# Designs tried in a protein design run: designed miniproteins, single chains. Part 21

Each design is a single chain, and the fold is of that chain. pLDDT is the mean over its residues in the fold that is shown.

## One batch from the design tools (miniprotein)

Design m752
Fold by ESMFold2-Fast:
Structure m752 (fold): chain A 114 residues (1-114)
Amino acid sequence: SMEEVEELLRELERRVEEFLAFVRRAVAESDLSPELRARVEALLARIRELLERARRLLKEGDLEGLVETAEEILGLLAELYDLLAPHLSPEEREEALGLLQEIVALVARLRELA
């Protein structure tokens, strides 16, 4: 139902924001090159734009576009993880992978409802 899709998008947005907060903390605590920092900031900006697009697509009832946008967000989050993983502790990598797995599950459920 549309109500179930709305609830899933709210959960997805919450988990994505938790991941972005993790990324911002990791960047602040890591001695990253200016080039790597710029790449991370560009990915963060694109993810924010896609979250706003997802909200618009939900309001329009475009479930196919919403799923496509959620999958694109997931891809960019995975790219962020790959860029930061060499600079993370084992515990930080485990935390980040846990958040990514929760997001993967939410995107899969969203796809099943579309």
Scores: mean pLDDT 89

Design m753
Fold by ESMFold2-Fast:
Parts: C-alpha cells; structure tokens; sequence
Structure m753 (fold): chain A 94 residues (1-94)
C-alpha cells in the first residue's frame, strides 16, 4: 500500500536522525560524567523511537497524509529529543 511505502521512508529517516542525535548528544555532553552522558543518549534515543512510532501510527490511520510534513515534524521531534535528553541528564547529574 501507499502507507507501507511512506512508513518505510519514515523508518529510514528515523535511523538517520537517530545516528545524528547520538553524535550531537555525545558532543554536547562531553563535560558530563560517562553515566550522565549515557542517560542523555538513552533518553534521546527512546524519545525518538517513541515519536517515530506515533508518526507511523498516524500514517497508517491517515491515507491522505502529507509525507513531507510528517518528515519535517520527525526532524523537529529529533531535535527536541536531543534537547530533552540532555536536560534530563543535567538535572540527574546536579
């Protein structure tokens, strides 16, 4: 189905965004302990996986969905996942 093709593209984008997110978290948390840095990475990854699931579920229920808007939203979600993951780790370290 058209939805299956869209879901495949979202999954591919999610994997690319996950690699970039992990790299960015590692770079932005170089000042933290290894434990706090790992918490930031794990949190960002879990959040991105969750948002990816929500977008996939949305595409399955909306056959007229704009794939490019879904992709843009996932990119925004990835940035937010990085920021929130770092924020949680900094509070935990404090």
Amino acid sequence: SNADKQIEEVKKLSEELKKRAIDEVERLTADMSPEARQLAIDTAEALLDYFTKLHIDYLRSHPDADLEEVKKQLERDAKNAVELGIGIARVDEA
Scores: mean pLDDT 88

Design m754
Fold by ESMFold2-Fast:
Structure m754 (fold): chain A 109 residues (1-109)
Amino acid sequence: ATPLTLTKVREGSGGDPATTPVIERVEAQQDGDTLTVTVTLAREPDRPLRVSVTVLSDGVEVGEQEVETRSRTVTFTFTGLTPGTDYTISVFVSNGESGHYVEYSLRLA
């Protein structure tokens, strides 16, 4: 798989900073028309967190996945994407009361 360069375009968080989950790192890899997104949280969750990744092309949602997890690292796989195309990925992590949101632009090779 080929590592992709992610450019952060937006970030936001809300709630108590002592309890709000935080996205530490987002990494993306490409294999043909498949995009693998790995989300790493700043800390091991002490409670289940919701982690979602949305893939957009020209502002239109082309894929969305959400999991509930206690793992610090979560991997999402999106298939059927178009090589050579610009995409945006939106990552959101929430404990149900507060959350952290990061958006990245990327181009598939």
Scores: mean pLDDT 87

Design m755
Fold by ESMFold2-Fast:
Structure m755 (fold): chain A 81 residues (1-81)
Amino acid sequence: PVPESKEEAQKRVEYYREILRMDPSNSYALFQLSLALEVLGKHDEAERARKLGIEIDEALKNKDEEKLKKLIEEVKKFLEK
């Protein structure tokens, strides 16, 4: 309902990137990062963050340690620029 400014979206990207550097399995942070990236028009990056969040949630529910380890590596790589 309230339009988010690009400046606020950029601050949210930085905030959730920091959270993910400390906790790369935080799916909530990935979903929030995806929404902020969408506001910035970074649709490909937003979709990747959203997909990573979904897959991490699934791996955690299924107790799939090997998949979770691979997804953590993908999140860390996603944060590298």
Scores: mean pLDDT 84

Design m756
Fold by ESMFold2-Fast:
Structure m756 (fold): chain A 55 residues (1-55)
Amino acid sequence: DDAARAARIAAGAAAGAAASRESGNTVQFHKMEEAARAAEAGDLEAAERLADEAG
């Protein structure tokens, strides 16, 4: 369901943002952070697009 999908995307994006921050990849960090925020807002389409763009 959408809630479970949003939770998975948000968790994955947050983990990706943390890893990107640690590695100094600012572009990936910003996209993953935006993906996490989109998922938190319930915009799963934007969240998936931003996560895909981050890698």
Scores: mean pLDDT 76

Design m757
Fold by ESMFold2-Fast:
Structure m757 (fold): chain A 63 residues (1-63)
Amino acid sequence: AADEVARQAIADTKALIDKLEAEGLPSDEALTRASEQVAEKYRDDFAAHGPALRAEEAARWAA
């Protein structure tokens, strides 16, 4: 489901932030790099499920 992809992307982002911070990157740079890597990893999933993911995001931000 689109929500599962979003939850997995968030989990992967957190894991990458922890890894990059352990490698000595500042938290803000680690966040930026992790976000870029996760976006690249899930690019095709986001393209395929874009409308559903957008609806899920809109619902979460509206709440």
Scores: mean pLDDT 69

Design m758
Fold by ESMFold2-Fast:
Structure m758 (fold): chain A 103 residues (1-103)
Amino acid sequence: GNAIALLSLGKYDEALEEAEKEIKENPKNAYAYTELGLVYYAQGKYEKAIEYFKKAIELDPKFGRAYVNLAKVYKAQGKYKEAEEYLKKAEELGEKEGVEEAK
């Protein structure tokens, strides 16, 4: 969707609207929930970010990027043990992008 492009421009409200539209069109779209989580993470709303990344994992347990994103949020909260557990799971799923940044 266009949500990540809007997020990269700092247009958080518009990014949320686009991700919510994608979810309305496909409620099983794990990627769209990950987009919501990324917007909330960028806003420092870590609890909301965790909620949506966990929803993405619930919908697609093999979506390694959602685990990387969860690890980043837990690290930002100083929860290093939880961050390492999710990062290890992402690596087990073959996810390499963002793993170094999440460490």
Scores: mean pLDDT 85

Design m759
Fold by ESMFold2-Fast:
Structure m759 (fold): chain A 96 residues (1-96)
Amino acid sequence: SFIDKVEAAHGASDNPAVSAMLVSLTLLAEGLGPNVSLRALEIAGEVLGIDPRYAADFTDPSSRDYIVDKVTKVVGDDAGSAIQKEIDKVIEAKKK
């Protein structure tokens, strides 16, 4: 179920901002509450020093690369990889 995906995303990082970003991206991939989920992504990203303008445009390659690089530098490689994977899932979902 989508709940299982959200729980998996929540448990994927010990960093609460990364966890919140992963949950927001999971909801966006499922098409759930897109305006609220995008705003939650912006707020969580800002905690890590991500400009909300880049967070809003996260499916653009330059914005995606900036977000992943910032998460990797602030939290670590595992967190950056997890964020990249979830962004790529949203991009793939939009093609279908």
Scores: mean pLDDT 80

Design m760
Fold by ESMFold2-Fast:
Structure m760 (fold): chain A 67 residues (1-67)
Amino acid sequence: MKEEAEKYSLEGSRALRNGDYEKAIELFKKAIELDPNNKDSYFLMARAYELLGKEEEAEKYRKKAEQ
């Protein structure tokens, strides 16, 4: 559902701002499971992986955000 996906995306963005990158990734994954067309969540999850130094995962999700 879009409303639940938006809730998880917002919670993920908050976790990302607080430096809780692993929590942010988990929340963005839930958002994507509920709304696979939520490109913003793919982009922000790629950013969280980048901040964790996981460049391979960051590139994977960045490419999904661009499609």
Scores: mean pLDDT 82

Design m761
Fold by ESMFold2-Fast:
Structure m761 (fold): chain A 62 residues (1-62)
Amino acid sequence: SKKAEELLRKAEEAIRRGDVDTALLYLSEAALEIFKETGSMPKEFTERIQRLLREIAEIRAA
């Protein structure tokens, strides 16, 4: 989970920079890492990923 948490932090940093492509890459890697570790998506990570995806959508809409 440390690796997934690190990837989510990198996605958050990319979002803050407006770097949508890099943010999407880190989000996909984080989701893959979680699935590799747990075989599922814990609610906490699902909610965090959904929040970040919404932020990305808002950047693209602006």
Scores: mean pLDDT 80

Design m762
Fold by ESMFold2-Fast:
Parts: structure tokens; sequence; C-alpha cells
Structure m762 (fold): chain A 68 residues (1-68)
């Protein structure tokens, strides 16, 4: 269900944020987590995009796209 996809997306972002030291990037992660919790139907698609990002730069671009 959409709840499991939202939980998976949030867990993925929490794990990826552990390596991040830049406060602006951490804020982008937090905003994306809040967005996915508010719109769980988008979580499966967002998780697919997030997993496709192979660099921190690509990941940040996906996060910014989600909240824009």
Amino acid sequence: GSSSSAAAAVAYLVEKSKGVTDPETLKAFQAAIVYLQSFPAQAAEALKELKAAKSQEELLAVLKKLVS
C-alpha cells in the first residue's frame, strides 16, 4: 500500500542524510520527508527517482524537484 511506500521513502532519506554535513542539504531532506508524509501517493514514484540518483548532487536535485 501507499503507507509502506511512504515508510520506505522516509527510511531511505533518513539513511542517506546520515552522510550529509551541509545544513542546506539536510533541510532539503527534511522538507522532502514532510512532503512524502503529506502526499504518500507520490512516495512510490519519488522513491524510484531517489534510488535512480547515484550521486549526492543528483539526489539533491530530486529533493528540490519534489518540494518545488
Scores: mean pLDDT 79

Design m763
Fold by ESMFold2-Fast:
Structure m763 (fold): chain A 79 residues (1-79)
Amino acid sequence: MEEKKRKLVLEVARILEKYGASDDTIARAVQAVSRALDEGKTLDEIEAELRKVLAGELTPEQIDRVVAEVRKALEKYGI
């Protein structure tokens, strides 16, 4: 695993943990982001997958904050 991808995955997990997501939701979100990166998906497509995974556990406001922080992390690591 590339060091940038590893750091990004850890950052996504940290962001979700901060907003109180369950271990199952964190695992699904990390897998979704990792898979989307491997498939060469765009930031918007990664955001859509992340929103789908988080729906039903986090509030719309929490999802918006998580997505914003994840997008910032993706940009930081060259996506």
Scores: mean pLDDT 80

Design m764
Fold by ESMFold2-Fast:
Structure m764 (fold): chain A 71 residues (1-71)
Amino acid sequence: TEEQLAKLGGAAAAEKLAEENPEAVGDATGEDVTAEVIERGEDSVTAKATINGAEAEGTVDKAVAEKAAGL
């Protein structure tokens, strides 16, 4: 589903955000983390993760996301 794709892309974005803005990520709880699908490619999905007001984008392969979702 779109929600599962957003979570997978958001996880990749969150990893980048932790590297670039560790202060914003360090103070966040799981409830302060959101992910949204912002762009859909032919074979990939890009999601934006927002953690404590800081934002980053991550891309996940659609086939990998579908496998993780049990599709």
Scores: mean pLDDT 66

Design m765
Fold by ESMFold2-Fast:
Structure m765 (fold): chain A 55 residues (1-55)
Amino acid sequence: MSAQLRQWLDDLEANRDKLSDENLQLALDTIRAFAEAAKDEATLAAADRLSEQAA
């Protein structure tokens, strides 16, 4: 997992209540796109977990 993507995920989790569902999903989709481009499976798994918790 890249340090920037992990920090972004941690920030999203900490501020989830301040984000609309649409903004949260957009941010998660963006993180997934970067993680797939970087082949960062750990970041993809973390983003999926946060997405499930938000649903």
Scores: mean pLDDT 75

Design m766
Fold by ESMFold2-Fast:
Structure m766 (fold): chain A 93 residues (1-93)
Amino acid sequence: MSAEELLEKGIKAAKEGDLEKAKEYFEEASKSEDPRIAAKANALLSQVYLALGDEEKAREAFRKAGELIAELGDAEFAEEVARLAGEVREALA
C-alpha cells in the first residue's frame, strides 16, 4: 500500500468512526520519507489522538506536522493540511 493510499484509508476509517484503524493507517503513513505525506499523516494523527483522549501524543503529532510544514515553506500545502485535519476532526466530533 502506498503512503498516499494509507492516508486515504485512514481518512475513510475516521469517517466510519474506526479510530483504531485510522490511527494505524496514519501511523504507518507518518513513516513516509515524503515530507508532504508525513506532514499530513501527523496532522491527521493529532486529530485521532485527541478523539482518543491522548493529549500528549496529539501534541507531539501536531508539533511534528507543524515542523514539517514550516520546513516546506509551502502556504498552499499548509492550507491543504489544515483543511484535511478539519475534515477529520469534524468526522470524529
Scores: mean pLDDT 87

Design m767
Fold by ESMFold2-Fast:
Structure m767 (fold): chain A 56 residues (1-56)
Amino acid sequence: MKAIEDLRREIEELKKRLPSLSPEERKKAIQRIVSLYTARSIIEIGLEIDERLKKE
């Protein structure tokens, strides 16, 4: 799903930037990564459940 790919890409982009960020920027990036992981997990779980329910 497009939404999951968007979230995955943004998480990976933020992870790539973490080593080069200042401590303040790193803290903000970590908070955003946590939010994105939470959103992605909820969407992925929902899609996985829907897919499995359609199968059986």
Scores: mean pLDDT 74

Design m768
Fold by ESMFold2-Fast:
Formats: sequence, structure tokens, C-alpha cells
Structure m768 (fold): chain A 66 residues (1-66)
Amino acid sequence: SEEERKKALEELRTAVQEAIDLIKQGKSDEALKLVKETAERVIEKYPEVKESAQNAIDAVEKLAKE
């Protein structure tokens, strides 16, 4: 449903923000683990957000490499 999709995207957005804070603390491995685990969980519930979840992982991975 649209409501479920919005909720999943909000969970991904929250995880990305938390991951950014972890990277700023020098915890890049924890940041990547958090975003990947959140992505897996939201995709399981709402497969329609798979592309958005992958984009979130890619964004955090790119930031963690810098």
C-alpha cells in the first residue's frame, strides 16, 4: 500500500541519517551494517522499495569510502 511504502522509505531515510552520524564518529563499519540491515528488513516487508533501499546503501558506502 502507499502508506506502507511511505513508512518503509521513512525507515530508510532515518537509517541513512543515523549512518551519516556514525561515519562522522569514525564508525563506518557500523554505519554500513545499520543501513544494510535496515534495507533487508524494509525490502522483506515492502519489496517495492528495493531500488530506494539499494540507493541508500550505495550512498552510505560512497560516503564511508571518503
Scores: mean pLDDT 83

Design m769
Fold by ESMFold2-Fast:
Parts: sequence; structure tokens; C-alpha cells
Structure m769 (fold): chain A 56 residues (1-56)
Amino acid sequence: SLAERAIEAAKAGDLDTAGGYLVGLGLRGDSEAVLEAGRATGDPRLEAGARKLAQA
């Protein structure tokens, strides 16, 4: 899933790739999955980005 790929990329330190997968989740309109994935990355910037995507 896009959520799993976002978390894996973030753990590898690839924040650009992780952010791209979170945007993909946002485009699907799955606000809950975006928020959960953003939190699971453990990166505050990715979590903040996920909150903005979930509110759009």
C-alpha cells in the first residue's frame, strides 16, 4: 500500500519519496490513512504535511 511505502521510505531517510506517497494517499481522499501513515513515519514534518493533506 502507499502507506506502507511512505513509512518504509521515511525509515530509510528518503523524506521526498515518503512525502510523495503521502500525497498519493491524499489524492485518494483517504484522510484517516494519510494521518495514520504520517504519524507512523515518526518525522514531525511528514506528520504536519499529512495533517494538511487530510484537511484538504
Scores: mean pLDDT 79

Design m770
Fold by ESMFold2-Fast:
Structure m770 (fold): chain A 77 residues (1-77)
Amino acid sequence: MFTEEDIENLRKAVEALDAGDIETALEYLRKAHPELAEAFEKMLDEAKNEQERQFALDVARGIALIPIGIEEAIKRQ
């Protein structure tokens, strides 16, 4: 399960993605989960057009939001 530090890094990664700062987003994803950051980098490298790149960004954002949402739900219970 993700630690509180991992969740904080995922929040910063989402903020960077929303700001269009992909390099900063990858750095925070690597701090939270190195395997996830590597998979995302590979998806971006393999993207052949803007639509595929946007899909990779949406997937990375969505995956990062899942642990954040779970943590918030647990803290509310």
Scores: mean pLDDT 78

Design m771
Fold by ESMFold2-Fast:
Structure m771 (fold): chain A 95 residues (1-95)
Amino acid sequence: DEELKKFREEAKKQLEKLKEKGMKNLKEQIEALVKRAEDAAAAGDVATAQSIYTHMYEMYLMSKTMEDDEVYKMTKEAYDKVKALLDAAKAKAAA
């Protein structure tokens, strides 16, 4: 059924477009969280850094369910960075 095949291809393109929209929003949210974690680490604010780490960890876990290598890579890199920033905040607070 050629007509059904065309509808499936159009639906796939629409889903890919919605995914790209989600990717942009996710990237902006991740960049904002990383910046806030950097500021918290510089201030020795462990409570704020811990909160951001928890949020980033949840996002990282969700990224594994999306079967999207780009989302997974971006979220993992941000998670690793926020984890290091939490450790930096703890070191500064202990000094």
Scores: mean pLDDT 77

Design m772
Fold by ESMFold2-Fast:
Structure m772 (fold): chain A 90 residues (1-90)
Amino acid sequence: SSLLEKIRKKAEDIIKFAKENDPETTAAYIEKTMDEILELVKQERPDMTRAIILIEGTKASLLILARRGNVEGIEQVLEHTIKNIEKLLS
């Protein structure tokens, strides 16, 4: 599977988890899963410094939203980030 497909799957897993779990548990899951996404990009495309910076910024935003219980915000931020990564990979 492509790098983009792997990232999309992990983002879908975050959204599903956020809908089914409490804010603090969701924040812990996001921290782990976003670090896994960051590791994938660093391993497969270490040249994509803009994507790495975007993912790091997205992680910070998602942790704030998760602790606030803002599931819709998590979904919107992940959709925006995936769209931007797709443009960078095109």
Scores: mean pLDDT 89

Design m773
Fold by ESMFold2-Fast:
Structure m773 (fold): chain A 59 residues (1-59)
Amino acid sequence: MELSPEQAARRGEGARQAGEALGNPEAAKLGDEGRKYGLAGDSKKAQELADKASEMLGG
């Protein structure tokens, strides 16, 4: 799935929040990194990091 940088940043932020809520700091960190890359315009890197965080959280 191809996301815009803004959409990838939002997905990363969602994964960061979910990781924090579920007590998974590694997933929260990956989600935050995905958000930062998305805001910087690197949608591919942002999506990869956000997807990895989501997989770590169980989908």
Scores: mean pLDDT 78

Design m774
Fold by ESMFold2-Fast:
Structure m774 (fold): chain A 66 residues (1-66)
Amino acid sequence: MELRKRLEELEKRLEEAKKKGGDPEYLKKAQGHLDAARRLIESGGSREDAESALRMAESYIKKAEK
């Protein structure tokens, strides 16, 4: 799976969660992890760290969607 495509999918999901009035604290945490993943992908940093950040972002998006 291409990390950039996964990042874009999660960024879209985060925006939908924001529009639906998701939990602001979890949305903020998800945004932080997406920002970290984006920086790692753009700089050519650790693939493992980028994948971890994307997993953390998805977890917080799921919590915000509750």
Scores: mean pLDDT 83

Design m775
Fold by ESMFold2-Fast:
Structure m775 (fold): chain A 77 residues (1-77)
Amino acid sequence: SEVRELLLAAGLSEEEVEELLRELEESGVPEEEHVRVVEEAVAFAEGVKRGLKLPDSMMPGLVRLGLDAALIEWRAR
């Protein structure tokens, strides 16, 4: 799964990946949008990490924040 590969590459554990995949499926976002939403979440997390010089251990939390933001944006369209 491309979504799983993106999340694992961002530094999430397999358990964290399974939790986020479940949240995506239960969010009502179409499956074809899952890759785009996750790419937006990871890009947000990487941007914040670089800007604030945060450690890699913060990536799971930052990806979750990015996912929340992407889901809000998706619902607005």
Scores: mean pLDDT 80

Design m776
Fold by ESMFold2-Fast:
Structure m776 (fold): chain A 80 residues (1-80)
Amino acid sequence: MIGGQISKQIQQVKDDINKSIQLAQSGNDTDKKKSQQQIQQSQGTLQQSIDQLGKLGPTSQKGGQQFLDDLKQKFDQALS
C-alpha cells in the first residue's frame, strides 16, 4: 500500500514536470516563471518521496536518485 502511494506521487511529479517543461518551451516569460515555481515544488515533493523509499530499502532509494538526476537535467534544459 505505501509503495503504491509513493509510486503515484512520483508519477504525478513526472506529469507535472513534463507539463511545466512544455509551458516553459512556449517562449512566454510569464509561463516560464510559473514553470520554474512548479518544477521547484515538484523537486521538493520528489525528494520527500525518495527519503520515504530509502526507509523501504537501498535499491528503491537508488532508483529514486536516478529519477531525481533525470529531473534536474530536464529542469536545466527547460531553463536554458
Scores: mean pLDDT 67

Design m777
Fold by ESMFold2-Fast:
Structure m777 (fold): chain A 110 residues (1-110)
Amino acid sequence: MVSREEIERLIELLSDEDPEVRALAASLLGYYGRIDPEKVIEAGAVEPLIEALSDESWKVRAAAALALGDIGGEASLPAIEPLREALSDESPLVREAAREGLARIAESLA
């Protein structure tokens, strides 16, 4: 059971000095976004995850792309253009994550 305080801490960890911590934070925000999207959206996770699509670490960018897809819905509409840009990312794994993220957002709006 995730608390709002735990989600707010994960949002803070998206700015951690360690890219492995940032990637894990993005992945956990996606996991909770799939289970309880309203709580993750209300905590303000969407915009920090969009910013994480521009992270220096490909692992963080890939995790953020999947997390935005896992949250989905109207709240993730601002992520569509950043995810489209991520389709041209230098990392094949980020490009695939962006494709999957876009597909999940589209499915959530169907």
Scores: mean pLDDT 89

Design m778
Fold by ESMFold2-Fast:
Structure m778 (fold): chain A 82 residues (1-82)
Amino acid sequence: SIKELLEKLKEEVDKLEEAVKKLEEGDTSVLKEFEEKVKQIEEILKKLGENSTELTPEQKEELIEIVERALEAVKRAEELLK
């Protein structure tokens, strides 16, 4: 369901943010986990995009907030890895 996809997306973004925090602290061992979480998030977003017309206004707002968090986390990681 859309609700389950949004909950899973939120969980994966929470883990992505935790991995980025560890990278910022100098722990490069989480780099593979970071890459795997990015791929998982992309797959969930693809599934949500295929069902975008079924999202309620509240779910759309939640999705935007989660996506903004994911984008901020990726930007932080990219600055560390350049």
Scores: mean pLDDT 83

Design m779
Fold by ESMFold2-Fast:
Structure m779 (fold): chain A 72 residues (1-72)
Amino acid sequence: MTMEEIEKLIEELQKAVENNDLEKAKELLEELIKAIEEAPEISKEAEALLIMKKAEEGDEEARKIIAEKAAA
């Protein structure tokens, strides 16, 4: 699975949660976890993408994680 496919899965997961479709959100989350498990080299990049998306939404904790990673 490519990094771009993982980003698409994350976007679809967010949309499913926003639509209160918890069953679809669970299925998409399981697919994401499996993709990350099969390609551990992209797991860090997928995690960084998730954190960046949360920071854009105004999550203070996600912003602090990014700042700490940039400083260290």
Scores: mean pLDDT 67

Design m780
Fold by ESMFold2-Fast:
Structure m780 (fold): chain A 55 residues (1-55)
Amino acid sequence: LSREEKERLRKGIEEAAKKYGLSEEEVEKLLQQLEEATTIDEVNAIEDEVVRLIT
C-alpha cells in the first residue's frame, strides 16, 4: 500500500466530513483505521465505511 494511496483516501475522508457533516469522532476513527491499514482490502473497507456514513 503506497503513501500516495493513503493520502488520496485521507483527502477523501476530510472532503466527505466537510460535505456531509461527519462528526469529529467518526473522522478520527476513519483516520486511525487508515494509519493502521497495510493492505488494499483494508483501504476498501474504510472506503465502504465512508460510503455507509454518507448514505
Scores: mean pLDDT 79

Design m781
Fold by ESMFold2-Fast:
Structure m781 (fold): chain A 79 residues (1-79)
Amino acid sequence: MASDLAKQAADYASKGDTKKAAELLKEAAKQAKKQGLPDAADILEMAAKQVSKSTDPKKAAQIAKTAALAVQSMEDSMS
């Protein structure tokens, strides 16, 4: 699911790999579009841009985690 990819992005960001985190958030956005969740895809694309520009791993991880929680909530509403 898109939220699972976003959670993985948060883990990579927390380890200082903001490039990999941003790539995973972009893949999560593609997955969200395939799931029929365009608003979730927009959140994930915005998070990817913010993470790619972040020099603080903790801030980058928080951005990715916040996006993951928002997307998880949207996915849960479709169950």
Scores: mean pLDDT 83

Design m782
Fold by ESMFold2-Fast:
Structure m782 (fold): chain A 75 residues (1-75)
Amino acid sequence: SAIEEMEKIAKEILELAKESGDESVRNVAEQVVKMIEQLKADLEAGKVTGEQAVAAARRLLEAFKKSIERLKKIK
């Protein structure tokens, strides 16, 4: 279930990047997805709990959303 939730978050990040139509946003999304893959590996290695891994992935999604909103603003 934790792995499934992280996979869903990674998919949302990639979908948001695709909807943006911006290559720089897609590059950031790829980097964030790699961080989520590292969290999945840490979970499988017992370095983090499922709850900690999902919480970290959700924080990455929120940070990504805030980053693309900053990049869209012309100020």
Scores: mean pLDDT 80

Design m783
Fold by ESMFold2-Fast:
Formats: sequence, C-alpha cells, structure tokens
Structure m783 (fold): chain A 86 residues (1-86)
Amino acid sequence: MEEAKKYLELGKKYAKEGNYEKAIEYYEKAIEILEKLPETLENLTLLEEAYEELSELYKSLGELEKAKEYFEKAVEISVRRLSLIV
C-alpha cells in the first residue's frame, strides 16, 4: 500500500514535469501493486485514480486506444468501489 501510494505520487510529479514516459512507468508500477492487494475501499480508490491518470496521460499523447482502455478500467473499479459503500 505505502509503496503504491509513493509510485502514484511519483507518477503525478513526472506528469506535471512533462516527463510522460516516467509518469506512465510509475502509474503502471502503482497499478501492478494495487491489483495484487485486497479490494478494500482505499485500495480501489487508489487503483481508480491510477487508471484515470493513465487514461488522461495517453489521451494527451494521442494514444486514444490506450486512453479508452484505461478509462474503461477506471469505470469498472469505480463500480466495484461503489458496491462497497452501498
């Protein structure tokens, strides 16, 4: 969990700096860890955020098929997260 949060923050930092290659690497590392963790509200919230950030990043790069893929993954996680609240 702590490592995934660190990678997510590093991804955001590199995205702000315009280093999209490093931003993608760190978001993918965060996702890899989060997908292996239990589906708690916190873990699903972080996973949804990582997918949303990757979707926006790929959209900015013109990689529309990848942007769509990660957008759909973010929506799926959002639905799972909502099922834990209601």
Scores: mean pLDDT 83

Design m784
Fold by ESMFold2-Fast:
Structure m784 (fold): chain A 62 residues (1-62)
Amino acid sequence: MDEVAERLKDLIARLPEIKDEKAREEAQEYVKRASDALRAGDIEKAREYVDKAEEIIEKAEK
């Protein structure tokens, strides 16, 4: 629960540092979906979206 919210917060902070605009926009979309899922109480979907956003961000940072 708290882990997913903390990961989401970290990803949001990293978004402005992504130089690839397409990757940044795609990651931002998943971050938005994760936030919406957390507000709805759907922790499983929130985790899936956080995982997707994290993968995109890490790939763009490499």
Scores: mean pLDDT 80

Design m785
Fold by ESMFold2-Fast:
Structure m785 (fold): chain A 65 residues (1-65)
Amino acid sequence: GPAAQLAAIAEARRLLATARAAGDEEAKKLSEQALNYAEQGDVEKAGELLRKAAERLRARGVTPP
């Protein structure tokens, strides 16, 4: 629903900012793809990509927002 889409967009934007600050190009790409899917209303696909981006950042010792 609209609330889930807005939440996914917000999470993707926060993860993208974190990935950029960390200099992680792969996490940045995953977060950008997640943002694109969330903006298109594909919240499920966005969620998958956000989980992968967060997992990658966490594995590198970066705390996701």
Scores: mean pLDDT 85

Design m786
Fold by ESMFold2-Fast:
Structure m786 (fold): chain A 62 residues (1-62)
Amino acid sequence: MEEEKRRAELVSEALSLLQQLRLQGADPETIEELEKRIAEAWEEGDIEKLEEIIEELKELLE
């Protein structure tokens, strides 16, 4: 339960940040690649990978 909840929270945060990048007019190809990486990390249950993607998304938004 806790692990599933954490993964869901991280995916939600990553998708929210990805949506911000879309609104800022980021390249569609970049958005597609990031979306795929988020989906793969979610499917793998890789919390560490999700956290890394979130950090990259935050850096891109700055």
Scores: mean pLDDT 80

Design m787
Fold by ESMFold2-Fast:
Structure m787 (fold): chain A 62 residues (1-62)
Amino acid sequence: VKVIATVLKDYTAKQTDELTLKKGDKVEVTEIVNGTKVKATSLTTGKSGLVPADLLEVVEIL
Protein backbone atom coordinates (compact mmCIF):
# COMPACT_ATOMS: atom_id res chain seq x y z
CA VAL A 1 0.00 0.00 0.00
CA LYS A 2 1.31 3.46 -0.96
CA VAL A 3 0.44 6.75 0.75
CA ILE A 4 0.51 9.66 -1.70
CA ALA A 5 0.63 13.28 -0.51
CA THR A 6 0.65 16.68 -2.23
CA VAL A 7 3.28 19.31 -1.35
CA LEU A 8 1.47 22.42 -0.06
CA LYS A 9 4.33 24.94 -0.55
CA ASP A 10 7.84 25.21 -2.03
CA TYR A 11 10.50 23.82 0.31
CA THR A 12 14.29 23.97 -0.01
CA ALA A 13 16.29 21.30 1.88
CA LYS A 14 17.82 22.73 5.09
CA GLN A 15 19.89 19.61 5.87
CA THR A 16 21.70 16.99 3.76
CA ASP A 17 19.02 14.33 4.44
CA GLU A 18 16.06 16.57 3.44
CA LEU A 19 14.21 16.86 0.11
CA THR A 20 13.80 20.02 -1.97
CA LEU A 21 10.16 20.12 -3.15
CA LYS A 22 7.87 22.37 -5.21
CA LYS A 23 4.25 23.28 -4.43
CA GLY A 24 1.97 20.79 -6.17
CA ASP A 25 4.54 17.95 -6.33
CA LYS A 26 3.41 14.46 -5.36
CA VAL A 27 5.39 12.33 -2.90
CA GLU A 28 5.10 8.78 -1.59
CA VAL A 29 5.34 8.71 2.22
CA THR A 30 7.47 5.69 3.19
CA GLU A 31 8.03 6.26 6.96
CA ILE A 32 6.99 8.52 9.83
CA VAL A 33 10.33 9.34 11.48
CA ASN A 34 9.07 11.47 14.40
CA GLY A 35 6.12 13.74 15.28
CA THR A 36 6.99 16.44 12.70
CA LYS A 37 9.08 14.64 10.03
CA VAL A 38 8.32 11.93 7.45
CA LYS A 39 10.54 10.05 5.00
CA ALA A 40 9.22 10.41 1.45
CA THR A 41 10.13 9.77 -2.19
CA SER A 42 9.41 12.51 -4.74
CA LEU A 43 7.36 11.19 -7.67
CA THR A 44 8.68 14.13 -9.74
CA THR A 45 12.45 13.59 -9.17
CA GLY A 46 12.62 10.03 -7.72
CA LYS A 47 14.75 11.29 -4.80
CA SER A 48 14.11 10.22 -1.19
CA GLY A 49 14.61 12.16 2.02
CA LEU A 50 13.08 13.82 5.06
CA VAL A 51 10.17 16.28 4.70
CA PRO A 52 8.28 18.34 7.32
CA ALA A 53 4.92 16.59 7.82
CA ASP A 54 3.03 19.92 7.88
CA LEU A 55 4.16 20.51 4.27
CA LEU A 56 2.11 17.52 3.02
CA GLU A 57 -1.59 16.83 2.43
CA VAL A 58 -2.48 13.14 2.02
CA VAL A 59 -4.61 12.72 -1.14
CA GLU A 60 -4.78 8.94 -1.63
CA ILE A 61 -3.83 5.53 -0.29
CA LEU A 62 -3.00 3.01 -3.05
Scores: mean pLDDT 77

Design m788
Fold by ESMFold2-Fast:
Structure m788 (fold): chain A 66 residues (1-66)
Amino acid sequence: MAEKLAEEAKKLEDTDPTRAAALYGMAAVEAARNGDKEKAEKYAEKATSLGANGVELRNTVESVYK
């Protein structure tokens, strides 16, 4: 569930930002699978701010709507 992944990521933002970025990226993909584009974009932005590749993540999220 996207919300649980985002909650776990939030707990790791200060301690392990790389892992937090990965969890937010997974939350974005799960939100996209659920049809929640707004949450998917929000979580993708969080992941990018923590060091994820924003272009790669955006492409992955968009591929879910295919």
Scores: mean pLDDT 78

